Designed miniproteins, single chains, continued (5). Designs and how they scored, part 56

Each design is a single chain, and the fold is of that chain. pLDDT is the mean over its residues in the fold that is shown.

## One batch from the design tools (miniprotein)

Design m17932
Fold by ESMFold2-Fast:
Structure m17932 (fold): chain A 96 residues (1-96)
Amino acid sequence: NLKKIQELAEESLRAAEGMLLLEEVSENPDPEVIELVERLIETLEKLLKNPNDISAVQEGIKLAQELIEKTKDDPALYHLAQTILNNLQQILSLVS
């Protein structure tokens, strides 16, 4: 199910890029959130290059979970982080 994994990873990359933009234009950008999102983007790019990389999926899940905890007071960022987590969990079910 390579095509579905690529679609979910690409959607997640777009969502992560959206999170980065939203945080960068905020009144008080959180450098910890920015760093986590940048690491998530790098992980998603690795996953797009190697769609069967289970370790990249697991790392992405951990980063998305940490972002959910750190963005719980920002509904837009929280929604994007949850979307990425849901997509990565779906990818994990397809590669496992």
Scores: mean pLDDT 88

Design m17933
Fold by ESMFold2-Fast:
Structure m17933 (fold): chain A 85 residues (1-85)
Amino acid sequence: SLKLEAEVEIGLLYIEAGILRSIARHYEKQGNTELAEKYRELADELIKAADEVEKLVSQGNYEEALKKAREARKRLIDKIKELEK
C-alpha cells in the first residue's frame, strides 16, 4: 500500500540522518570541521524532510509524501557527490 511505502520512506530518512550525524562525528574527530558541519546540515535537512513527509501521511496524501521523500533522497545523493569532489 502507498501508506506503508510512505511510512517505510519516513523511517529510511531518519536512519539516513543518523548515518550522516555519525559521518559528521568522524570528520570532527579528524579535525575536518568544515565537512563535519556540512554533514550535520545534510542530516538536519533530512529530518526536516521526514517531518514534512509525516505531515503529508497524516493528511492521507501518500502520493505527495512518497514524491517528497524520493526528492529529498535524490538531493542528498547529489550533495554528497559534491562533497566527495
Scores: mean pLDDT 87

Design m17934
Fold by ESMFold2-Fast:
Structure m17934 (fold): chain A 95 residues (1-95)
Amino acid sequence: MLKEELEKKLEKELSKVPEDVISEEELKKVAKSIIDANPKTIKELADLIYEEHYKLPNANVLALPRIIKAILEEAKKRKDETTIKMLEEIISNIG
């Protein structure tokens, strides 16, 4: 129930992002890199997300929702409950 509401909120933010802002292959690499860094706090996770975002050739705030979704999908595949909970908290605070 709550997870479906957060996924719907993320989907709404994604609907504002052009599909060509960042490639699916690059998103998967970014997501794996962030999960492999094993962030222990929401601040560490957020710092990693912004660091990877600024490394993109055409860094654009519109890419952030896509990066967040890619990390959430990778965390779900790895059953990384800690990272999933931190991402849910980040998504809940998106205005």
Scores: mean pLDDT 70

Design m17935
Fold by ESMFold2-Fast:
Structure m17935 (fold): chain A 89 residues (1-89)
Amino acid sequence: LSKEQELALLREAMEELGLNAKLSESIENYFAERAAGRSLDEVLQELEEEAAKQGSDLYTLLAEKIPGVGEVKAEKLLIAYRQKLAEAE
């Protein structure tokens, strides 16, 4: 998948969860900035490794880095996104 396709699937996941426009924009901008020159999957892998090194999890790290996102929303978003990604191949 292209980065644009990955971001489109992320937007679909956010819409499915009923996230408001401002929160969705913050999440999209965060990942788009970090995915400069690399895939969104690579960004998620690095964040998971960073969280593990800090004795934390990916959802807690995302809640700290993205304003307005709590751990529960981060978990639901990643589950929905990864499901859509698997279906898209």
Scores: mean pLDDT 81

Design m17936
Fold by ESMFold2-Fast:
Structure m17936 (fold): chain A 81 residues (1-81)
Amino acid sequence: MEAEAEKAAKESREIYEKGTPEEGLYYMNKKSSEMTLKAAKLSTPEESKLGTEYAKKLQQGGEETKKEYEKKKAEAAAKAA
């Protein structure tokens, strides 16, 4: 779970840099959802709780990163106009 969360965070940064903020947020939300479903299938309540917490952190990080990249794109668009 933790290694998967770190990998998803790293991959999301590449998507935000190369793609659109919407694509990056979509990717983070998808990974967060996948982790939530995986956590629900874990055999212990403790593992399920940890997986859910990682999923929430990915979603929050994705929202914050999207806002940052939206701001950068708005600044670039204003400069190009």
Scores: mean pLDDT 70

Design m17937
Fold by ESMFold2-Fast:
Structure m17937 (fold): chain A 90 residues (1-90)
Amino acid sequence: SPLEATLRAIGAILRIIGMLLDLDIEELSEEEKQKMAKEAVEIVKELLEDESVPKELKLKIVKLALELLKRAGASEEDIEWLEEKLKELE
């Protein structure tokens, strides 16, 4: 269902926004930051595989997740993967 896919995408965007807020206001350990980055990658993978998710929402989540990964100090591999996905969607 396009509506169900859209609601899942909005939920995922809100989760990533919550993670970004946690990075700004909480004193997170390096281990907690890495776990957060890994969870963000899995959220994005799931949404990108769903053809029913609007392209505009895919763009929004990839941009937010890329910002999150850079702030969290995620692996170069995960950052490069998201940068490639961003180029594919633009």
Scores: mean pLDDT 86

Design m17938
Fold by ESMFold2-Fast:
Structure m17938 (fold): chain A 80 residues (1-80)
Amino acid sequence: MAEELRKEAERKEEEGKYREAAKLYLKSAMVYLSQGDYDKALEEFKRAAEAYEKAGETLMAESLRKSAPGVIEALKKARE
């Protein structure tokens, strides 16, 4: 479930395992997208990007920050 994935990601961040945390935040975001919770999905994508940045994965973080808002906006418009 998305909430369980988010909590596990937060635990990985506390342990300094930022790459693992980023992957868990991405999984949480995908679950929220499937539930139609676009605001929570966007929040999880932002957390994933920040975790990738802390892991030294700057290119992945930047890609996520640029693409995720557009994907969420497109999905919101499709729902209208």
Scores: mean pLDDT 80

Design m17939
Fold by ESMFold2-Fast:
Structure m17939 (fold): chain A 59 residues (1-59)
Amino acid sequence: GDAELRRQLARAERVIAENDDPVVLRAALHELEELKRSASGELAERIDALIAEVRRRLA
């Protein structure tokens, strides 16, 4: 449900904020892409913004 999706997104946000390791960031990117498949509206927008941020940091 939405609560579980929000919990998983919050966890991913913390991992991304606390890590600069490209291996960790690529794993987080994969997780965000999986979460996006179940997300809509505001949650999908938050995931898209975070995917863009991770991709920028990996470039």
Scores: mean pLDDT 84

Design m17940
Fold by ESMFold2-Fast:
Structure m17940 (fold): chain A 85 residues (1-85)
Amino acid sequence: MTVEELRRAVRDMEAAVEALAAEAAAETDPRKLASLVAALGILSAGAEVLARLAEELGDEETARRARETAERGRAAMRAAIAAAA
């Protein structure tokens, strides 16, 4: 993976997490909400992997963005689970 490919992957991941987080916040169907929470979990784990790759390549800014993306995904999961309880 090139640095340019990694930066693009992180931007795509940011957009995906933001979109799914917004959908989860508006979702009232428990089945659909469970699927959105699962998707946010997968994306958050992926963002953590991208953060590690960025750190290995010395791209501290991309690593920071990827870690923030992972935390946003996890926060959205927690909020969705709390709202469904």
Scores: mean pLDDT 85

Design m17941
Fold by ESMFold2-Fast:
Structure m17941 (fold): chain A 87 residues (1-87)
Amino acid sequence: MPSPVEQTLAELEERKAELEEKLKAEKDPELQRFLQNVINAIDTMMAELRAAVAAGASEEALARQVGLARAMLDHMEREYERLKAEV
């Protein structure tokens, strides 16, 4: 079974792919900027998680990183839906 870190990395990769498809279809400049910023944030979170694993970070540090990544994914999804609903 994948570890919590591996599961979170898989979720980040899947969310990034979904957002890249949305960005390809989106022509509203504000939504394009939002989607691009989220994609960039996901790339950063994935890089930080991979770096922490490679550096031998403690289980507590990895759990904190996983929690932050999941919270940010949830927040970004809610913000995107809200922005679309307020147009």
Scores: mean pLDDT 80

Design m17942
Fold by ESMFold2-Fast:
Structure m17942 (fold): chain A 92 residues (1-92)
Amino acid sequence: ELKEKAEKAIEEAEKYLELAKKEKDPKKRLELIVQAQKALGEAAVYVTKLKKAGDTESAEELEKRIKELAKRIEEEIKKFEEETGKSLDEFL
């Protein structure tokens, strides 16, 4: 179900972000950050589908959570770039 899939994707993104913060190996940390971004992107797609299906209240609440989590992921990316001296784009 779309709502459950969106909630699970948000939870996965948050879990990957937490793992990335604890990971000391730069390559593994980058992989975890990328997984967090992918999960967040999936959540956004499910939220868009919820809006189209008429579940606007659930979509709005989930969209707020996605925006807050996106900021946290962006902060972790900046920290990673500062610690490695390279931009995320250089690893992609």
Scores: mean pLDDT 82

Design m17943
Fold by ESMFold2-Fast:
Structure m17943 (fold): chain A 84 residues (1-84)
Amino acid sequence: SLVDEGIEETEKGVKAAKEGDEEKAAEHAERAVRLYIEAGDYEGAINSAQTVADAARANGLKKAEEVARRQLREAERLLRESLE
């Protein structure tokens, strides 16, 4: 399912962040959030983006953190719109 793929991409993003791979951490964050959004799981998208952002921050990957935070804001916007 899209949610299962989103979980896998989130885990890959966290792993990339722990390994110091900023480009892969950012790419996996974007893919995970996209998969959750396509599934209509905006809360899952928020949690995924936050998880990768936290891992990037913990490992000093500023650009990956910025990408994940941007994805987090987009997911939060979509959740708010879905409730209005």
Scores: mean pLDDT 90

Design m17944
Fold by ESMFold2-Fast:
Structure m17944 (fold): chain A 87 residues (1-87)
Amino acid sequence: SIDELIEEGLRLLEEAAEHLAEVDPVLAEQIRRWIERIKRASPEEALRLLEEAAVLLYSHGQRRQDARLLELAERLAEVARRIAEAL
């Protein structure tokens, strides 16, 4: 279901925030604010926010050469694609 996919996206964002907590607390806090926005969003709004989050995480992963962040970004992008197909 779309709700299950959104929950998967939220779990990936939580993993990203936890991963970044010590190395980039400002970005970790930004991600936690995005989690709260997504929880209150419509499915269409949640999709847009998840797509934006995937792009941001990919950009940071590339700059940091952070394989974990890149993996999380790719998984988040896949979740967003599955939501788009289900809408």
Scores: mean pLDDT 89

Design m17945
Fold by ESMFold2-Fast:
Structure m17945 (fold): chain A 65 residues (1-65)
Amino acid sequence: STREKMAKEISEKTGLSLEKAEKIVDALEAMEDLSDEQKIEFLKKYFGLSEEEAKIAIEIYKKYK
């Protein structure tokens, strides 16, 4: 599935677990109407991502959507 492809690529590029990457994809889908800045702050606050990790996740999500 597209979700599995996104999660795998996020995991490989960030070093985060596949399980955490899958939850990040689900969160990004729920936040689809938010700005990139709002998505970054949410991922940092609730998933403990760095700004770099959050940006990588967002760019991968956009690539597959």
Scores: mean pLDDT 88

Design m17946
Fold by ESMFold2-Fast:
Structure m17946 (fold): chain A 90 residues (1-90)
Amino acid sequence: MPALYRPDARLAALLATVGITSETVTEAELAQGFWRYIEKEKLRNPEKPNIVDLSDTPLGELLGVDEIDLLDPSRAFAALYALMTEVPEP
């Protein structure tokens, strides 16, 4: 079964804006919520569709990054995982 994670309070607040209100999330749900947030806030650069501009955004402040290259998003996802605590199975 996939591992469950509890997101940081600020990350949880961002996920709630895109309909993810669960106390715990899987990595797949985190990734889905992350991409929904980017699309909802229209953070993709229209002139460079592989670049997501996070400057002056709550998500950029939370992750400590100004942009994400969608051809190498590993750094941004590493920052997202650092904001989550793995929940031990009951």
Scores: mean pLDDT 76

Design m17947
Fold by ESMFold2-Fast:
Structure m17947 (fold): chain A 88 residues (1-88)
Amino acid sequence: MEEVEKLAEKIKEALLKDPRFKSVTAEIVDENHIRITALSKDGKTTVVADIDVEKKTATVTSPNLGLANRVAKILEELGFKVKVIVTG
């Protein structure tokens, strides 16, 4: 439990330090899954990352490829294998 909470906070802090994002929320979905929602600086675009802590994988979904790739890079630097899905 404490490890998932610390990981969620670490991811949130890493994303909030990037000037492309205005706000970041981290939701602990269960003991092994974290959902991150990042809002762009202009407030117009969201990036959603669904993280599997056990598998160390994440799926990043956004209509904006550049923002999705930025979230993916930050998650990869934290040790996750990332799949990017561009919607729309």
Scores: mean pLDDT 85

Design m17948
Fold by ESMFold2-Fast:
Structure m17948 (fold): chain A 86 residues (1-86)
Amino acid sequence: GPPKPITFSELEKKILEIQGELAKKVVAGEATIEEIIEAVKKIIDLLLEQGKLSKEIAEKAKKELDKAKTEEEIAEIMEKAVEEAK
């Protein structure tokens, strides 16, 4: 069946866990653009599962993230996805 809706607090916890794992790599000086992209894709998947993004917006954002080469490009892709979701 479709993914079961989770509570807002559970969604926040999952996002914080993803951010926490990325933050550990940043503190270690090992954060790569690829690891930032992976973390952002996980957040997109969570937002899609909770109905906060459409499938089309999520798929488009993930495809553009695969082409991103800088942190600024990743930020622009996410800003566009959030704006299109409104």
Scores: mean pLDDT 76

Design m17949
Fold by ESMFold2-Fast:
Structure m17949 (fold): chain A 80 residues (1-80)
Amino acid sequence: SIKEMMEKDVEYAKELIEEAVEYAKQGNFLKASIFLTVAGSTLHVVRRIAERFNDEEVLKRAEEAEEYYEKVLQQIKELQ
């Protein structure tokens, strides 16, 4: 279902964010940037679909993941 796909994509984006953090800690900012870019794009698409289908549960999960994304993006910028 579309809901299962969106939930999967939110979890996938979270995994990519966590990998970006680990690459940044290793000084590999190129890989960190790539993983964050894919994660951000994935969350943007999921949020748009969730809003269109009025799926409040998925929208909440996507918003929580976007908040985590923004926090990590800022932390990685400070590590550079």
Scores: mean pLDDT 87

Design m17950
Fold by ESMFold2-Fast:
Structure m17950 (fold): chain A 66 residues (1-66)
Amino acid sequence: GLSPEQKAALQKVVREFQDKYGDKLTPEQWGELMQQFGRIAQESAAQGLSVEEMKKKLWEEAEKIV
């Protein structure tokens, strides 16, 4: 599972992305993005990546979807 710090970082990235692109994505696109964010966060935790590296990967992957 995610550490509290990783969970907080994921929530922060989700909020920042929603603030930037929330009006440009459909509910279905948001659903897909949230699934991708969960996957990336879990994979980053499993690989022992830092919170900062996880945040970077979340933003890089999100920008590919938009």
Scores: mean pLDDT 78

Design m17951
Fold by ESMFold2-Fast:
Structure m17951 (fold): chain A 74 residues (1-74)
Amino acid sequence: SPMIEKVKKLLEEALSKSKNPEFRNGIKKALDMLNEGRSVQDALAELFRSVKTPEGRQEAMELAQKIDDVERES
């Protein structure tokens, strides 16, 4: 799906820019889930479960907003 490929690109970009270990780990799990054919919603839920710090949660919320923007364009 073109939408799923755009979501994966956003996750890969966030992974390349972030220095937060829990957010990076959450993105890696989310990418694995998408590569296994799971939904964007499941991948985002796993990302949010992986972040425990305010900083990690903020990065996850900002990424989720960008993903929502891509889904609304589809």
Scores: mean pLDDT 86

Design m17952
Fold by ESMFold2-Fast:
Structure m17952 (fold): chain A 112 residues (1-112)
Amino acid sequence: RLNLPDLSDEELEERVRKLEQLLEKFPDNPFLLSELATYLELLGKYEEALPLYRKALELLEKELGPDDTRVAQEKYNLGVVLDKLGKTEEAEKLYREAERILKKRLGPDFKF
């Protein structure tokens, strides 16, 4: 995730509008999809954020492979949204998969 400053709902909605415009030109950019999903999540729009995180994850796995740290970050982000929607078992699976990737890349002692 980006380290975002405290943004008002108005500022978050403005960033959403700008990202939606960029995605019209670059619909398969996983970084733009993930950033849009993050701002929607901050607005409490979890149902709208969910498909964007899923699409970003699929694209990142295709481009970087399944064991990249960016794939782990995206799995964590998707898990957070699923947990907020009450899909706790699916979220826990994604958190475990993200931790597995990070332990493989950063060492066996890595924990969230």
Scores: mean pLDDT 84

Design m17953
Fold by ESMFold2-Fast:
Structure m17953 (fold): chain A 71 residues (1-71)
Amino acid sequence: SDFYDQTLVRISQLMLKSQTASVEEIQQIMKEIEKLGKEAMEKNPDRKEEIEAITKRVLDYLNEKIKQLQS
């Protein structure tokens, strides 16, 4: 759906923003992605499993990025 596509675009934009972000900014981006993923799953029940997998993968990536920045 259009909403699903817009959600993926927004997550991509947030991931790009995370490349130059501080740890605090990345933590805020992660919260926004969690919210977007939850909303997308509620509005796209036929794609819940896919959306959940994508959001978990993105959040895992950002958590790893925080660890690298703190090293």
Scores: mean pLDDT 83

Design m17954
Fold by ESMFold2-Fast:
Structure m17954 (fold): chain A 86 residues (1-86)
Amino acid sequence: ALSAEQQAQAAELRAEAERLEREKASMEEQYKLARRRLARFLGLDPETATDEELIEAVREKFGEEYAEKLKKEIEELKKMVEEEKK
């Protein structure tokens, strides 16, 4: 599918944003901006890079701790979508 993983991430972020929209809508914007900047910095295509590619590139260039933090952030967003399906 065309960017199925990114589509799932966007759906997760939308579910989270619905609850956080009363506080801030900027969180989604900041997350997307940071993700794009990271992808470009790692030499990945910011439009097509998958979460797994970002995590692997971060692990190789910056070490496991940074990769682990990024992975946890993505897992939190994925959990939001899973809870909506319950």
Scores: mean pLDDT 66

Design m17955
Fold by ESMFold2-Fast:
Structure m17955 (fold): chain A 64 residues (1-64)
Amino acid sequence: SKEEQLREMDRILQEMLSLAPPEQHEDLRQRYAQLKAWAEETGDYDEALDQLRGMLAVLRRRAA
């Protein structure tokens, strides 16, 4: 559902913020806001989630 997709997006954002240094948080929040707005406009939450998961995967590799 849309509600479950939005919760997953928020969860990914929180994990990204926990992995990234504070100086990157504003950029991450802006990218998240743009993806969320795009998904709300287009209805393509699956693509927005795929983009966020890709960003999270990069941060997880850098944090390891």
Scores: mean pLDDT 86

Design m17956
Fold by ESMFold2-Fast:
Structure m17956 (fold): chain A 70 residues (1-70)
Amino acid sequence: SGMRDRRIKRLEEQQQNPRDQQLAREAALEAERGRRQVLEDMRVKISQGDERAKIIVDRINEIDGEDVPI
């Protein structure tokens, strides 16, 4: 019933619906490329016995829900 409620609804819709399909796909591809690079770097650190790298990877997987094959 107010401007505040409308702003909250718009923010929720922006999170669920990308503003532009082309921009959303480009952003998703760039994010996936970035994830792949981070995972490769983390795999190297894990092979060196870095326990912190394992914790970081586990937390990334928890946030992303592992819906994307890595």
Scores: mean pLDDT 60

Design m17957
Fold by ESMFold2-Fast:
Structure m17957 (fold): chain A 68 residues (1-68)
Amino acid sequence: SREETLKVIEEARKKAEELKEKNPEAAEMLLDGIDFEEKLLEEGANPEIVKKRVLGLVESAELLTKRA
């Protein structure tokens, strides 16, 4: 649902804030990706697809942070 997707976006933004101290580059990429997906959601994109993409962005940012 759109409500679930918005909650995932909120949690992803919190994750980006946590990553800022450890890996500013990964945090910036995550925030840029979230902003893009949120714009698509406002333009009528499928909430389920947006949710899956945002979750993938979080996984990518965490992987980049673990790689030093």
Scores: mean pLDDT 84

Design m17958
Fold by ESMFold2-Fast:
Structure m17958 (fold): chain A 59 residues (1-59)
Amino acid sequence: MSADARTVGRVAEGEARRAGASEEAARKIGLLVAQAVDDGASAKEVSELGRRAMEEALA
């Protein structure tokens, strides 16, 4: 996994924690977003994926 993917994933994890997600859910969201970046997903696709995962974690 690239350094850029790891950085984006950590940012997403931090945002999920601030939004009220559990530590486990935030970690999973971070890994999901990082993997999408590493797999070559566009910034728009990564943002949409993270948003949906966060909504599901907070439901």
Scores: mean pLDDT 81

Design m17959
Fold by ESMFold2-Fast:
Structure m17959 (fold): chain A 62 residues (1-62)
Amino acid sequence: MTLYEELKSLVGKVVVGSDLLNWQNMLVEVISDEPLSAKKLFRIESVEKEGKKRVITAKLVE
């Protein structure tokens, strides 16, 4: 499986902010409406391809 397929499988799942921070690298970018916090929970809204990068959009869970 490609990295894109693995990341896209996360859409709709809730993850802890530390996971999102750990996934950020030269090929993976995380965008959130709230600042990423290692102890907060975020729902993965989308995973998109932008050039060589994969962009994960996450939203803070209430």
Scores: mean pLDDT 74

Design m17960
Fold by ESMFold2-Fast:
Structure m17960 (fold): chain A 93 residues (1-93)
Amino acid sequence: SALQEEVAREVAEKLIKIARDQLVDSALTYGSANIHTLEELERVLAALREAGIRATIRLTGPGGKLVGEWEVDGRDEAQIAAALEKARKLLAE
């Protein structure tokens, strides 16, 4: 459970940072996206999906907080822990 919570937090924090950096770049550079930020986001999402974790990024309104969300389907605690550990290893490359 401690490992599961730690990995989940690290993954969520990375997704939030990537999404926030992309929004900042878009605000500063009209009509273009940060290709490196998009590639990193896609890599993170792919690793989560391969590990069996569903991940989404939800944006809040003006003055709100950027939030990253993730879910693991229908698994017991041990299977969830294994999936999160796999995602962490994939993200470490």
Scores: mean pLDDT 51

Design m17961
Fold by ESMFold2-Fast:
Structure m17961 (fold): chain A 85 residues (1-85)
Amino acid sequence: SAEDKANELILEAAKELAEKLKELIEQGVPTEEGVRELERFARELREKIRKELEEDPSVSEELKKQTLEAMELIARIALHEMREI
């Protein structure tokens, strides 16, 4: 279903953001640089997901909005964690 697709995309994105956060921490990048890199990564990931949702006419505008809002929340959590280093 469209909801299953949206949930799968959100879970994959959360995993990719967590892996990127871990990579930046392990590399010991300065916090400011790490935040910029993670923000860019999150933006690119969100755009990729937006395009995948737009390609599926069965996905409602409301579901697209909710999916992108969930992505924004996940990105904010990851950025907060990066700033705590």
Scores: mean pLDDT 84

Design m17962
Fold by ESMFold2-Fast:
Structure m17962 (fold): chain A 75 residues (1-75)
Amino acid sequence: MEKKLRAVSAAAQALIDAGVPREKVTKFAIGMAKKLDETEPTPENIAEIVRETGRKVGFSDEAIDAAVEAAVKAL
């Protein structure tokens, strides 16, 4: 549980730092948390969830890459 919360928080902060509006970051965080409840928090699973959720919300590839790096590092 704690690892999942850290990954979500790190990804959300990276998106805020990249200039993404907080409302969109909140939508992303909810989507990421739901997917993480269904999977083990491995670096590969977290990276995939961040990419898939970020693309669905419409973030840039640069913002998604920053969120992936931050989330994986938080593990």
Scores: mean pLDDT 82

Design m17963
Fold by ESMFold2-Fast:
Structure m17963 (fold): chain A 75 residues (1-75)
Amino acid sequence: SSLQQQLLQELKEVANQAGEALDKYQELQRQAEKARQQSVDEAERLEKLAQEYGKRARELQEKAKELYEQYKRVQ
């Protein structure tokens, strides 16, 4: 059905966004660890940004799970 195809497409998009957010989270964590040797303030700023991307990744993963459950119900 068109709904099934729409849910699958949205699921793929949300899963892709979750992966991008997770990649950002990991990169910012690495940058924060490196910055800690030079500037506590900069390390804290990067850690805060990493936490925001980590939360975004979790929210998107939850959304992907919801979409997958909806997708299964229309099959």
Scores: mean pLDDT 88

Design m17964
Fold by ESMFold2-Fast:
Structure m17964 (fold): chain A 112 residues (1-112)
Amino acid sequence: SVLDQLVAAGKALVEFLKKHGRTELAERLQKEIDEAVAKNDPRGIADAIRKALEELVKTGTPEEVIEVGRLLFEQGLYDLVIYLAKLAEKAGREEVAQALRDMIIEHLKKES
């Protein structure tokens, strides 16, 4: 289900943030996910993830942003990968934005 995909992606992002020393952001994201799950609110989970992505694009390394895009891609959340690419482009990180777009483009080519 979409809820299960979003929960899995959210958990993967929380673990990524913990691994990279982003403890406060990880704890905030986990709390927001738990609250949304308790309400059976997949949009609340997606919104929590988007907020974490906005902070990551501003403060993370190019490699960290691309790795998070890969985590979202592996969960089938292509809309969030596209969202992350748009955030990177707006932040002036065009090479990061292009790498994220290429993940989607290569996937679509393989399905054609």
Scores: mean pLDDT 86

Design m17965
Fold by ESMFold2-Fast:
Structure m17965 (fold): chain A 83 residues (1-83)
Amino acid sequence: SSDERGRELAEQGLRLAQEGERALAQGDYDTARELGSEAHRYGLEGVRASSGETVPLAIGAALAGIGVSFEAGLKLGEISPSG
């Protein structure tokens, strides 16, 4: 079902975000950026595939991915705190 697919995509996104958080904690900022970007993509696909009750989980995965990518970008100097 679409709701089951949405949940699977959201769960994959959350796992990728968790891996990105671990990479970030270890100073592997390039890996963290890639994992965060993947988590964001999985989260967005989860939103597109989800029924109403699964949408918040998929949004959570997308936001977690964005957060990891953003923090990694700051550490890599690709994103300025002032810009």
Scores: mean pLDDT 81

Design m17966
Fold by ESMFold2-Fast:
Structure m17966 (fold): chain A 87 residues (1-87)
Amino acid sequence: SAAVEARLAALRARVEADPRASAEVKELVGNFLDYLLTDPRVSDAQRAAAVDRLEALWDAYAAGEISEAEFVARVEELMHELLLATS
């Protein structure tokens, strides 16, 4: 949906603009957002659920509540769950 696409674009902008985010974190998030936007096997419901979880993870990371390693692990887990669901 256009609303979910707008949320994905806003999240990308926030991540790219954050000077605390490493190049690895920016690349990981960028690749996952590209997957959510472009893969036709991902349903609108799955995109909405994924962006809700990504926003929550990003907010926690940006607030210093979770480490980079924990953030990367959680994002990779979410990506793996979606790949299994869409296989």
Scores: mean pLDDT 85

